# Designed miniproteins, single chains, continued (2): the designs that were tried, part 112

Each design is a single chain, and the fold is of that chain. pLDDT is the mean over its residues in the fold that is shown.

## One batch from the design tools (miniprotein)

Design m7888
Fold by ESMFold2-Fast:
Structure m7888 (fold): chain A 103 residues (1-103)
Amino acid sequence: MEKDKEKVRRDAANLAAYLEEQGLPEVARALQEAVDALIKAEDLGLASEVIDRTGNAVRSLNLGDRDSALNNAQGIDALADGSRDPEASRALRELGRALRDAV
């Protein structure tokens, strides 16, 4: 359990650093807040999925694939609607918005 939480935090921190290098500091901040909220809610599976979707969205943006980037942002909004934790749900919606603003 603790090693899994550490891995998720490390993966989120690595992606956030990459996002800042890409000039997306608001996405980096929103990602860290969403992952922290999901770890607090003990939803490590959702945290991993959010990290993967955020990474896919940014890779799609870098390739000029706006539709795939928006699809990943919409996927994060759907995860927010499915979350039972109000803080995690709010943070996920903020992440989805930051991603759409970056497109």
Scores: mean pLDDT 84

Design m7889
Fold by ESMFold2-Fast:
Structure m7889 (fold): chain A 101 residues (1-101)
Amino acid sequence: MSKEEVERYIELLDEFIAWAEKEIEKARQFSKSLDEETRKRVETLIENAEYWLKQLREIVDELRKLLEEGKTPSEELVQKADRAALRLVMVLSEIRSIMES
């Protein structure tokens, strides 16, 4: 991966993180209007989303540090970022499905 490709990847992950943070906030506001059983389910999904969001932020911070040091990220680190993003999308999609019901 070139320096320019790493910079673009970090920018895309930052945009994704910003989107995910807004989706989590929407889910939190929505959960307040739900019955207790559905609320508990949504709150558990929000906790899972926040876990994966935290993992992704930590990976992005590591990617930035490597970029600043002129180092190329390992394939394993990029794969970790992709997996964290995928897990986060899956959890947020489940929340969205509940919100649209």
Scores: mean pLDDT 88

Design m7890
Fold by ESMFold2-Fast:
Structure m7890 (fold): chain A 73 residues (1-73)
Amino acid sequence: SSQKTQKTIDYLRKAAEAAAAGDMDAARAILEQGLKEVPGSKELRQLLRALRDGTPPSAVARAARGSADHLSS
């Protein structure tokens, strides 16, 4: 539903801000909380996987912003 999409966008934007600040622990916690509220979100799962795979903060922030922008279009 549009409500779940909006929740996903909100969590992606928050995760992007945390990652841009270099706070990867906060980015992970935000993505985990987002998945609790939107368990079916592929975007949130893919970003959590990127974090676990050691993706740099700047790349995580860019990916999160890109996903949020794509979903909000």
Scores: mean pLDDT 85

Design m7891
Fold by ESMFold2-Fast:
Structure m7891 (fold): chain A 91 residues (1-91)
Amino acid sequence: SAEEVLKKFNELVDRANKLIKEAEQAFKDGDVKKLEEITAELKKLEEEMKKLLEEGKKVLDVRSYTLMGFRLLAISGEVLVFERRIERLKA
């Protein structure tokens, strides 16, 4: 249902936001290994969110679907930032 998709998506967003805070701390600490592990987990959540967004297209109203898309885009941006930071730390 639409309600189930929204609930699952919001739970994944909450998990992603916690991991983003942990990744910021790992970056500040210079802990490359921990940053890589957290970034990999964020990428896994991003893929789960993409699957929910595809399911959501069939059941969600336009506003809810669009806002889910923007939340996913923001998390994808954070993943890219951490991947770029990891590359620079390994240079």
Scores: mean pLDDT 88

Design m7892
Fold by ESMFold2-Fast:
Structure m7892 (fold): chain A 65 residues (1-65)
Amino acid sequence: SEEIEKVRKKALEEIKKAVDNGMTKEQIDEIGRKAAEELRKLGATLEELQDFVREMIKIIEEKDK
């Protein structure tokens, strides 16, 4: 779970930076996709993956409107 949390935090920080820098939706989605793949490899549960996706969406939505 420690490695899962580390990858999750790093990915969310990268997504925040990407959004702040005005990266495209496609570029941000690619960061999230790669992070989700790494989380799956580390044994993340479906619930942990869903939580990660929800947090990613929240970051993106907070910058859109």
Scores: mean pLDDT 81

Design m7893
Fold by ESMFold2-Fast:
Structure m7893 (fold): chain A 78 residues (1-78)
Amino acid sequence: MSKEELEREVNEALARMAISVTKLAERNNPNPSIDDLQSQISLLERAEELARQAGNEDLVKEAQELIDQYKKKLKELE
C-alpha cells in the first residue's frame, strides 16, 4: 500500500466518523441551539474537506447536503 493510498483511507474514515457523530447528535437532540448548530456545521465542513482529500465524491455530497440543512436551521433560529 502506498503512502498516498493510506492517507486517502485515513481521510475517508475520519470524514465518515465526523458525519456519523453529527447524525448521532441530531438523533439525541432534535432541538439544537445556535451554538450546537454552529459546532455541527464546523464539523461537517471539516468532513467535506477530508472527503475531498480522499477523492470520495459521495461523501462530499453527503457532507454538503447536511451543511445546507444545518445552515437552513441556523437561519430559522436567527
Scores: mean pLDDT 82

Design m7894
Fold by ESMFold2-Fast:
Structure m7894 (fold): chain A 110 residues (1-110)
Amino acid sequence: ASDEEIRAILRELGITDEEVIDALVAAFREIGGGSGVVSVEALREALRSMGFSDEVIDHMVRLAERAGNGSGVVSPQELLDLYRNSSPEDQGFLLGVLLTMAEQRIRQDS
Protein backbone atom coordinates (compact mmCIF):
# COMPACT_ATOMS: atom_id res chain seq x y z
CA ALA A 1 0.00 0.00 0.00
CA SER A 2 1.11 3.59 -0.69
CA ASP A 3 1.46 6.18 2.11
CA GLU A 4 -1.72 7.86 0.75
CA GLU A 5 -3.63 4.53 0.93
CA ILE A 6 -2.45 3.98 4.53
CA ARG A 7 -3.52 7.53 5.48
CA ALA A 8 -6.97 7.01 3.90
CA ILE A 9 -7.41 3.71 5.81
CA LEU A 10 -6.41 5.33 9.15
CA ARG A 11 -9.00 8.08 8.56
CA GLU A 12 -11.63 5.37 7.83
CA LEU A 13 -10.72 3.87 11.25
CA GLY A 14 -11.78 7.24 12.76
CA ILE A 15 -8.29 8.67 13.34
CA THR A 16 -8.46 12.42 12.62
CA ASP A 17 -5.18 13.73 14.13
CA GLU A 18 -2.70 14.18 11.25
CA GLU A 19 0.31 13.88 13.64
CA VAL A 20 -1.05 10.47 14.79
CA ILE A 21 -1.63 9.46 11.13
CA ASP A 22 1.95 10.49 10.20
CA ALA A 23 3.38 8.48 13.14
CA LEU A 24 1.37 5.37 12.18
CA VAL A 25 2.38 5.61 8.48
CA ALA A 26 6.04 5.78 9.59
CA ALA A 27 5.53 2.83 11.99
CA PHE A 28 3.85 0.74 9.24
CA ARG A 29 6.76 1.42 6.85
CA GLU A 30 9.38 0.61 9.53
CA ILE A 31 7.68 -2.61 10.74
CA GLY A 32 6.88 -3.67 7.14
CA GLY A 33 10.48 -3.11 5.97
CA GLY A 34 9.23 -0.79 3.18
CA SER A 35 6.74 -3.35 1.81
CA GLY A 36 2.98 -2.88 1.38
CA VAL A 37 2.30 -5.40 4.21
CA VAL A 38 3.37 -6.16 7.79
CA SER A 39 4.33 -9.70 8.80
CA VAL A 40 2.76 -11.04 12.01
CA GLU A 41 6.28 -11.87 13.29
CA ALA A 42 7.52 -8.30 12.63
CA LEU A 43 4.43 -6.89 14.39
CA ARG A 44 4.99 -9.17 17.43
CA GLU A 45 8.64 -8.05 17.72
CA ALA A 46 7.76 -4.34 17.27
CA LEU A 47 5.10 -4.48 20.03
CA ARG A 48 7.54 -6.33 22.32
CA SER A 49 10.22 -3.66 21.71
CA MET A 50 7.63 -0.96 22.60
CA GLY A 51 7.03 -2.60 26.01
CA PHE A 52 3.54 -4.01 25.41
CA SER A 53 2.51 -6.92 27.68
CA ASP A 54 2.42 -10.52 26.37
CA GLU A 55 -1.40 -10.46 26.76
CA VAL A 56 -1.73 -7.34 24.53
CA ILE A 57 0.78 -8.74 22.00
CA ASP A 58 -1.04 -12.10 21.80
CA HIS A 59 -4.43 -10.41 21.31
CA MET A 60 -3.10 -8.01 18.62
CA VAL A 61 -1.30 -10.89 16.82
CA ARG A 62 -4.53 -12.97 16.78
CA LEU A 63 -6.39 -10.01 15.23
CA ALA A 64 -3.60 -9.55 12.62
CA GLU A 65 -3.63 -13.31 11.77
CA ARG A 66 -7.44 -13.15 11.33
CA ALA A 67 -7.16 -10.01 9.15
CA GLY A 68 -4.55 -11.70 6.92
CA ASN A 69 -6.65 -14.92 6.65
CA GLY A 70 -3.75 -17.00 8.04
CA SER A 71 -1.20 -15.76 5.45
CA GLY A 72 1.24 -14.55 8.14
CA VAL A 73 1.03 -10.96 6.76
CA VAL A 74 -1.55 -8.18 7.05
CA SER A 75 -2.24 -5.22 4.73
CA PRO A 76 -3.83 -1.93 5.88
CA GLN A 77 -6.97 -2.77 3.84
CA GLU A 78 -7.26 -6.21 5.52
CA LEU A 79 -6.92 -4.52 8.94
CA LEU A 80 -9.73 -2.05 8.03
CA ASP A 81 -11.96 -4.92 6.84
CA LEU A 82 -11.33 -6.77 10.13
CA TYR A 83 -12.06 -3.60 12.15
CA ARG A 84 -15.41 -3.04 10.38
CA ASN A 85 -16.45 -6.66 11.13
CA SER A 86 -15.15 -6.69 14.76
CA SER A 87 -16.98 -6.34 18.08
CA PRO A 88 -16.92 -2.89 19.78
CA GLU A 89 -14.47 -4.38 22.32
CA ASP A 90 -12.02 -5.53 19.59
CA GLN A 91 -12.44 -2.20 17.72
CA GLY A 92 -11.55 -0.31 20.93
CA PHE A 93 -8.60 -2.64 21.59
CA LEU A 94 -7.21 -2.20 18.05
CA LEU A 95 -7.55 1.61 18.15
CA GLY A 96 -6.00 1.69 21.65
CA VAL A 97 -2.91 -0.22 20.46
CA LEU A 98 -2.53 2.00 17.35
CA LEU A 99 -2.94 5.24 19.37
CA THR A 100 -0.40 4.04 21.99
CA MET A 101 2.12 3.20 19.23
CA ALA A 102 1.62 6.67 17.68
CA GLU A 103 1.94 8.47 21.06
CA GLN A 104 5.23 6.67 21.84
CA ARG A 105 6.66 7.62 18.42
CA ILE A 106 5.53 11.27 18.74
CA ARG A 107 7.11 11.56 22.23
CA GLN A 108 10.44 10.21 20.90
CA ASP A 109 10.41 12.86 18.09
CA SER A 110 9.66 15.76 20.51
Scores: mean pLDDT 82

Design m7895
Fold by ESMFold2-Fast:
Structure m7895 (fold): chain A 91 residues (1-91)
Amino acid sequence: MREELERLVEELRELAREGKEEVERKEKESGIKMTEEQLKQIEEDVDRVIELLRREGREILAEALERLRKEEGPLAVAYALMALGRRAAEA
């Protein structure tokens, strides 16, 4: 259980790094930076996703995302979810 959680946290950190690079690339190309209002929305969306995962019984994934949020902040979780969603769409 704990080993599975640690593995997921590391995978999510890698996904967050991937997502951050993609966002930074797009910001550089467009000249558009994330607003304070968008940051607040992301924080709320992250909370909602974690709650949904706990409700669906995906407790290990929810805990891994919560740990990433605590250690690196809600933006890191958003980046990880974006990268994860992209990989799922390609599969």
Scores: mean pLDDT 76

Design m7896
Fold by ESMFold2-Fast:
Structure m7896 (fold): chain A 64 residues (1-64)
Amino acid sequence: MEIEAEAEATPPPGLSDAEQRGYAATVAARKAIEQADAKGLRVVSTEVIELEGNKAKVKLTVEP
């Protein structure tokens, strides 16, 4: 099974350059993990599918 989540988020000031670039992906991953947890599913892997500026899409591979 797969769960996808998308997020657009502006990184807050004070983060490192690497953290700023990954911020939207972190937000999207958190949303996807929350969906998996709500359904009682185990996350097997997390993959960033799209990362464009402040917008990211992630895919979780999940199992029962």
Scores: mean pLDDT 79

Design m7897
Fold by ESMFold2-Fast:
Structure m7897 (fold): chain A 97 residues (1-97)
Amino acid sequence: SREELRKYLEENFEEIKSFVENTDPEAIDELIERILTSPGASKRQLVTAVLMKLLRDPSTTKEELRDLLRTKSKKKLSDEEINEIVDTVYEFYKENV
């Protein structure tokens, strides 16, 4: 649910932000791709990848994040699941950055 994903973000945001700020940008991009190309990726892992993308490139739009999940995710996601992940992360990011 959106509430469970939001709670995950609240509990992990500062750690993820610190990791992105202190890690080489190319290594972040590689980690995002590894998560997205994993067919077994959890929704929490996908949320982490989307958040890392926003932290790494703050100009990324909501539509670009949806397209990223649609085109690169090896996990089978419905449009509703993609919207749940992207909307939850994007709304959280706007409130906290």
Scores: mean pLDDT 85

Design m7898
Fold by ESMFold2-Fast:
Structure m7898 (fold): chain A 112 residues (1-112)
Amino acid sequence: MKPSDEELEAEVLIIAASSLIAAAKSSDWPEEVKETAIKGAEEAIRYAQEGDVKKALETLAKTYYEVGELLAKAGNNDEAITYYEMSARLAERAGDEELAKKSRELAEKLKE
């Protein structure tokens, strides 16, 4: 009678996406970054609430990647690294090995 791994994953994704919305709203990020983060996070929450954990993972991983790209373009390299690393972890859990690898490579390039 433990929660299923899928139910626990859905809860974790809702918490992560809600945290991204809170971060965007309290940040000094450019408006485009805030809008991208909030829209993607809200979509991920919707999929998680519908029980589509795979789509929630894929949506949130892609959203973190897009936020990372926009932050890197804005010169916010330290924050971009954090979002690329979060994208890589979620992409790996979603089975998106290509996005996971790309996100890790971009994070490593920004550290140098």
Scores: mean pLDDT 86

Design m7899
Fold by ESMFold2-Fast:
Structure m7899 (fold): chain A 73 residues (1-73)
Amino acid sequence: MTKDDVLAGAEEALRQGDYLLAALTLRSLVEYGGASKEAAPLLRRAGEGLLKSDSPYHRKLGEEALELARAIE
């Protein structure tokens, strides 16, 4: 799977409101594919969506996504 395929999958998840899937997909890209500047805006969108969750676990993942976005930007 190419980096562009992973980014497209994350954008589709964001369009569906699946912030968790988007965050996990983008995190996997960064952890295994190396840093990707193109992932930063998508990670911010996923993180902001997760911070609105009623789940403390999802909010923590949202905070981690925002920190990751800052690190790779």
Scores: mean pLDDT 82

Design m7900
Fold by ESMFold2-Fast:
Structure m7900 (fold): chain A 73 residues (1-73)
Amino acid sequence: GLPAEAREAAARAGRAMREAGAGDEASKYQMLGVSYAASGRGEEGRRAFLEAARAAGDPEATKLLEEAAQAVA
């Protein structure tokens, strides 16, 4: 399963992305990161969260997505 820290960080990132109006690309990678991490694919999950962070276009969402990537590693 997804570690509690990664789950919390991903949830906070999702809320920040919605508040900032982040685009579909960031949302796609955030969902992939959660899916990969939940299935035990930590490396793929980490990379997906980092791609979401690059696409987010919002400093707070980017920071939270990077925290989710760290929590999955």
Scores: mean pLDDT 78

Design m7901
Fold by ESMFold2-Fast:
Structure m7901 (fold): chain A 69 residues (1-69)
Amino acid sequence: ADAAEAVREAIERLEKEIDELYKNGVITKEQYEKAKNLLDKAREALEAGDLPAAVQYIREAKNIIEKAK
């Protein structure tokens, strides 16, 4: 389904962004770990077919890194 594909792609892109921000010292280890944990929960929600929950976890992860930029 297109919605599930979009959510999966969003998780992958955000993981790469988080890894790059941490590598470049833009985010702290605590922010990195919290954001990664939220993306793990987003993947679990996606696998369970709970797209609204997956989107919520993605938003929470984005909020952590956006505040650090």
Scores: mean pLDDT 84

Design m7902
Fold by ESMFold2-Fast:
Structure m7902 (fold): chain A 94 residues (1-94)
Amino acid sequence: EEELLKEVRELAEKKKEEAIKEVKKMIDNGSSEEEILKKLQEYEKELIEEVKKLMERAGPVSEEVKKEAEDIVNKAGMEAYIEALELLEKKKQE
């Protein structure tokens, strides 16, 4: 279970980094705030599906582990959204 949560954390961090890297490219290419938000939602959906597959492969896990995994995913999504908004604001000032 501890190893499973470690894998969830590593997966969430990787997806967050990939999402922000893509957002930076989109901002540089002149993408709209709506397009960037949609892209972040796509990355969050992918992360949720990958975490579900990871949980299914691990077999039955405790309710506590499921809650911790959900919190990890939610935190990563929130952090990516905040960073994307900061990048958009910075670009508007350039």
Scores: mean pLDDT 82

Design m7903
Fold by ESMFold2-Fast:
Structure m7903 (fold): chain A 66 residues (1-66)
Amino acid sequence: AMEGFNEAALLAGEYSVRAAMVVLATGVDYELGEISLDEAVARVRDALTAAGVPQDVIDRMVDLVR
């Protein structure tokens, strides 16, 4: 649901505005049925890892979108 992606984007924005934008775009793609939840989770993990977000924070953000 978009609520999880919105919360994850707010947390990602503390590290990188670009990562927050990718998280929001991923949430939109998921809501439109263009990608699966597993693909959305993979995109979020990749974007946050590239932005240097700590692994424990990434795991918490992924749990918000599941």
Scores: mean pLDDT 80

Design m7904
Fold by ESMFold2-Fast:
Structure m7904 (fold): chain A 80 residues (1-80)
Amino acid sequence: SEREELYELALEVQELLIEAQDAIDNKDKKKVKEIKERLKALKERLEELYERSTDPEVKKEAQELIEAVEETIKKLEEYL
């Protein structure tokens, strides 16, 4: 189900955002770089879901998650 896939992707976003903050707080630049790459991969998966989805609600939620991921990547790049 696209909704189940979206839910799983949303959980991965939430987990990576928490890990990103922890890495910043611990001044772990290596982990910040690793999380940034994982967020980029997750963004690509969200964009793929957005493009193929026939559900307007899935598209809306996927777009919101893409925007949140992009903002976090930008924040991590400014930290590095």
Scores: mean pLDDT 87

Design m7905
Fold by ESMFold2-Fast:
Structure m7905 (fold): chain A 51 residues (1-51)
Amino acid sequence: SEREERLLKLQQLVNKYLDGELSESEFKKQVESLGLSEESVRNIMNGLNSL
């Protein structure tokens, strides 16, 4: 489904960000390209900061 594909792409972006391959600004732009809201991006960043 489109939702599953979006989640997979998000997971790939998260992994790249955590590995240092993406800056925060690049990560946010890519996540926004997936159709996620600013609120969703904030929630993701908070989750990543908890790792």
Scores: mean pLDDT 77

Design m7906
Fold by ESMFold2-Fast:
Structure m7906 (fold): chain A 89 residues (1-89)
Amino acid sequence: SEEERQRILAELKAKAAELAAALAGKPERERHALWLRALADMLETIKGYEEAAELLREAARAFEAGRYEEAEKLARKAQEIIEEKLAAE
């Protein structure tokens, strides 16, 4: 299961890099919303990261609605959860 988890995280990292390249040159608003949503979709597949995934989806929705301060706060909370879980691993 640990080897399976490391494989999933490696795939997630590779897909994140591929997505970053694909989003290059897009308008910043569109780029940020798509990035947040894609990261949320990837994190949802990893057990224990569901809360962070949902916060990123909420951030994407808030960002598209023009609620930038709310979106930043939600994305920050998601980042804190991800970093804390990775540090505890």
Scores: mean pLDDT 75

Design m7907
Fold by ESMFold2-Fast:
Structure m7907 (fold): chain A 91 residues (1-91)
Amino acid sequence: SMEDLVKEFAKEKKLSKEVEDFFLELVKEIEEGTVNIEEVKKRMEELGIEVSILDEFALFLKSKGYDELADKVLKLSTELGVLELKEVVMK
């Protein structure tokens, strides 16, 4: 299941339960088409996690044959990276 994939990723990367729960909610939001990029950014900032972890998750998903989900995660990573750069440049 998608939940089992997230748990496997979290175990391999030694992620906290809070970060695992973040990825579980993110996958659910992607599947439901309800992703709010500003809310994802806020949750990542609160957890102290970098955009690069989304790239790692996307590569993990591709290695498991979940190409469509991986592409959606990569798109989100790209959009978050642009927002982060814009925020730094405008400050």
Scores: mean pLDDT 82

Design m7908
Fold by ESMFold2-Fast:
Structure m7908 (fold): chain A 96 residues (1-96)
Amino acid sequence: SSNELNQTKLLEELQAVVRTLQQEADREKNAIAQNLVEEAQALLTNVQNSKNMELFEEKANELLDTIIEAMRTLGIRESDIADFRKKKLALLEDAK
């Protein structure tokens, strides 16, 4: 279904961002960012294993908040974070 395709697209994009943040956190040896990336990886698994839309949305929002906190910890610009959040929330809306 179109909702399943949008869920897959959102997950693929979030996985790619988490991988990039992991590489950056490791490069900078930023222990706080490394911890947030580990939390984001666990939340990615929770989103993937969500059995209903309510849990998918809840876990995806927790994942987005954790990614944003990691981005801020790594010094990513607030304008880039705002653009990222807007685009991922739109994908999450399309996944419903």
Scores: mean pLDDT 88

Design m7909
Fold by ESMFold2-Fast:
Structure m7909 (fold): chain A 68 residues (1-68)
Amino acid sequence: SFEDILKELIEQARTAYRDLLASGVPKEEAIEIVVSTVGQLLRERYPGLSEEQRQEILSAVRKEVEKT
């Protein structure tokens, strides 16, 4: 489901963000790397998602990562 995809991607994004911070990547750069990576993954693995659904996921990922 859309909600299951969203939940999984948020969990993966948080993990990647924490790993980047632990590796010394600045916060702002780490956020952009994570969001860009999720965007690429959505295009490759979930081509059936609408542009609105894709933007909703990217927005949610950015918001949740910024709170981490």
Scores: mean pLDDT 84

Design m7910
Fold by ESMFold2-Fast:
Structure m7910 (fold): chain A 113 residues (1-113)
Amino acid sequence: DVFEKIKNALEKKEGYENYTVIDFLKDLIENADELGLTLSQEFLLRMALKDLETNADKYTIDGKPIKPDEPIYKSATNLYFLADLLLTLGLHPDLVKYIREKAKKLEAEGVKE
């Protein structure tokens, strides 16, 4: 379910066009047991969520800050962050590849700022 939300957001489907990094972290936390996440992984997600809500500029990808309140499809940096997060958690390798391809396309379009 949470992975379908990301796919829908990347395709700008009705009701998902404003889906953010913060929304995704909340969905991962809410579904931690279903996703088979360890207590340590859930704790790290909760800490990341708190940091993004209070000090978003702390998080960068290749020196570029993520924009946790922007729709995920608008920011290559946000997409790279989400792909790296999923990879680190061992979740959905095919979706990681899909997100990275979308991020590369956005970066090529000059939206990396």
Scores: mean pLDDT 78

Design m7911
Fold by ESMFold2-Fast:
Structure m7911 (fold): chain A 81 residues (1-81)
Amino acid sequence: SMEEKLKRVAALVFLQKYILEVNGEEPSEELKKMDEIVKKAFELYLKDPNSPEVKKLMEEAVKLFDEYRAKQKKIREKYLS
């Protein structure tokens, strides 16, 4: 369901932000952008669960998350080499 997808993505973004905050680090701009998009999607979902804009926002968040994950993989590979 869309609610399960929203909660899952929100939990992942929140966990990443929390880890950085506990270590005294600032979240990246990509992570901040994902957080804002997820918040907007969740607020809109609570008002209208069938809104096509919720799907659009979720697709944007997933795209940014995939880009973030790909970037982190490249950094890790460079560090371990």
Scores: mean pLDDT 75

Design m7912
Fold by ESMFold2-Fast:
Structure m7912 (fold): chain A 99 residues (1-99)
Amino acid sequence: LSDEELLKSIEALFKGADLDNDGKIDKEELRAVYEALLPSEQELTDEEIEELMKKYDKDGDGVLDYEEFVEFLIDVTSKVDPELAKRMEKVVKEKKEKE
């Protein structure tokens, strides 16, 4: 994947998970993304998804915005592909600087 394609993939995952198109990811949408990225891993329990939500939900509003979601995505990816996770961090930072 090119950096452009990787960025588009991250954005597509966020948009696909954001079913109500409010720019926020709830716990069920977060679970769906996790299971899609790690199909060989065991399904997340309600307790595990709530712990993940709490870890990345810096505002404490029970949902993840784009920046919080990307941090989650990078951390999850780093467990299976650390090189890809590092690249994701780079392309997201570059996009934020360019707006």
Scores: mean pLDDT 72

Design m7913
Fold by ESMFold2-Fast:
Structure m7913 (fold): chain A 104 residues (1-104)
Amino acid sequence: EKEKELQELKEELERLYELVKKSAEELVEEARKSEDEAKVRLLMGIAIGLVRIARGVILSMLKKTENEEEKKVLEEYLERLEELIEELEKEEKKLLEELEEKKK
C-alpha cells in the first residue's frame, strides 16, 4: 500500500536529517573550541557543505517523484535543511566576529 512507502520515505528522510544535523553540530562544537580563524572556517565550511549535499540529494528525489504526498514530505525536509544551513551560516559569522574582537 502507498501509505507504507510514504512512511518508509519519512523514516529514511528523518534518519538522513538527524545524521546530518548531528554531524554538523559536532563540527560546530569543535569550531567553537578553536581560536584559529582558518580552522573555524574549515570546520564550519565542512558542516555547511554536509547539509548542502543532503539538500542536493532531496532535490534530486523531488525532481524524480510525481507523487504529491511524497513531494510534500520532500519539501518539508528541504525547508528544514535550508533552515539548518541559515543557522550554520549565522553561527560561522558570529564565531568569526568573536575571533576578530579577541585580536583587538
Scores: mean pLDDT 86

Design m7914
Fold by ESMFold2-Fast:
Structure m7914 (fold): chain A 86 residues (1-86)
Amino acid sequence: MDTARRIGDSMRDQLTTNVTTSISNGNNQQASDTLRNTSRILRNMGYDTASDRIDQASDLASNGASTSTVVSLIDQGVDDLVRQLS
């Protein structure tokens, strides 16, 4: 349980930091690309539910959605990943 939570927290922190930095620099496409790449990695590992949430975050980032909306979907995707790891 503790290991799964630590992995999830590390992923949330890294992904949120990278995405918010890209959006703050006006690079919504870079934020979207980062999320899309993460989604593909998760899908290849068999974490389809987490992958779907992160893929939705990628689409919203590409469409210029607010940082808070994108971060909310990242948080949901990480929570789905932690549930599958637990």
Scores: mean pLDDT 83

Design m7915
Fold by ESMFold2-Fast:
Structure m7915 (fold): chain A 120 residues (1-120)
Amino acid sequence: SIEEKIKEAIKKVEENIKFLEELLARKEEYPENVLRALESVLSTEKQIKDLLLEMLESENLEAKIDYLEESIELVESNIERLDLYIKEYPEVKEELEKLRKGEEEIKKILEEILEELKKE
């Protein structure tokens, strides 16, 4: 169902949030610029989660599509930022690449939901 796909996307966003919070808990290991980059990605992930939760609670199809399209734009923004940060911060490259992979997986699920909603 579409509801189960939304819940799957939320779960993957929560996994990214948890990973980012675990990285930020080790703040003494990272320079300030890396911490700012991770905080920026985390802030956007939290916005994506809030939009997807609003989408799940909404009974209005137009509102669901609006929340979903905004979520996709934020995921794309995070992917672009992660691509930049991977080039700028080789010390956290593996962690950033893992986050980027998670964002690509989230984007795929959200795009599948959008296609299903627009067909109905």
Scores: mean pLDDT 87

Design m7916
Fold by ESMFold2-Fast:
Structure m7916 (fold): chain A 89 residues (1-89)
Amino acid sequence: GKEEALEGAYEGGLGAGGAIAGKASPSVQTAASILGAGAMVDAHLIGGVPFEEAGEAFNKGYKEGLEKKLSGEEGMRIAVEGVRKAVAG
């Protein structure tokens, strides 16, 4: 339910932040950021999560991603999985 959508928003942030801190190519950083933000929006619009809660989950993931420093491939994979979970709520 909404718990899966919140996890999606969190993973969207994690993938985006990780790709940025891991110094993925600019195009991959942009793509991961778009997908991550999309997971947050989908958690709200499709998952039924209040926008503030989806934003907080995304921001938590984003901060953790900045600390973890993921490859562009891993950041993209996590952001895509975040979108899938966001729509499953």
Scores: mean pLDDT 87

Design m7917
Fold by ESMFold2-Fast:
Structure m7917 (fold): chain A 102 residues (1-102)
Amino acid sequence: TEEVERYIEEVRRDLEGLRELAERLAEEVEKTASPELAEEFRRGAEEYVARAEAEAEKYIALAKENPELAMKYGTLGGAANGVMAMAVSSLKIEALGKEKRE
């Protein structure tokens, strides 16, 4: 449905924001620690982002199969938000760890 399509677009927009955050944090690690640690961060960040994308695609598939679950109860929206929050936290922790290595 149109509502399911909008949900999918919102989730994909959130994933784009996650990749943008990863790049901003990588730039900060490069300035605060080193280019080598920034590259190491980018490798770890890509793993966290890829995991979030894979999990989000599962919720997108569920929304397509069960539109009422996605739209009526907001369950899939909450799950997608949880995935994004965990990914954001993981990226920030990883960046802080690189900065603390001096």
Scores: mean pLDDT 75

Design m7918
Fold by ESMFold2-Fast:
Structure m7918 (fold): chain A 55 residues (1-55)
Amino acid sequence: TVEEQIEKINQAFEQLKQGVVEVMKEMGYSEEEIQAVLAHLDEEKAKKIAEVKAA
């Protein structure tokens, strides 16, 4: 079940990241700005996965 929760978290963050990239590109953000936001989302994903593993 931990593996299932991690898979769900990965899927949710991949969908979120795709949406963020599309919106930010449409709004004219640079690749560097997009990468900064994606790095933040990767940190949040890692925290969620760590919480699931610790439970």
Scores: mean pLDDT 83

Design m7919
Fold by ESMFold2-Fast:
Structure m7919 (fold): chain A 59 residues (1-59)
Amino acid sequence: SLAEKAKELAERHKPLEDAAVRYLIETGDTAAAQAQGQAVLEAIAKELGVSPAEVRSHL
C-alpha cells in the first residue's frame, strides 16, 4: 500500500533525520532541522508520485 511504501522510504531516510535532530540539539537551529524534514518528505513524495501532504498523512 501507499502507507507501507511511505513508511519504508521514511525508514531509509531516518539517518538524515537523526542527523538533523542532533544538529538541533547541539545548535538550537530549529529552522535547519525543519528544512531537512521537509526535504525528506519531498523526496518520498517525488518517488511515490504524490504530494508531500499526502505522504505526511500516512506517516
Scores: mean pLDDT 69

Design m7920
Fold by ESMFold2-Fast:
Structure m7920 (fold): chain A 64 residues (1-64)
Amino acid sequence: MELDEETKEALKRLQEALGLEVDGKYDENAKRAVLMAQQLSGLPVDGVIDEETKKALLGLLPKE
């Protein structure tokens, strides 16, 4: 699946924060990061990147 620019940016930031490969692709590593973000944020753990999941991805990153 192709990701929009906003979702790709959120994934890259999450990948960087978790020490994963920063490529912004929705591959197995990105999906694992999304599932973890959903679980930590109390969202349904379905691996679908919707608006709430995007907010969760951005919210897990300390804004420095």
Scores: mean pLDDT 69

Design m7921
Fold by ESMFold2-Fast:
Structure m7921 (fold): chain A 56 residues (1-56)
Amino acid sequence: SAAAAERARLEAIKREAYTVARISRELAVRMAGSATGITDRAEAEALVDEALAEAA
């Protein structure tokens, strides 16, 4: 379904953001914002922080 495909895409973005954030949180935030289309920095930061928390 379209909803399942969208969810899988977001999960893939979160996994990549987690990997990048281990090296540079700033780069991970920029990458996540670009990949998701999120223009609000706070929302992109929240996504990266969520990915880090889920992996801990």
Scores: mean pLDDT 79

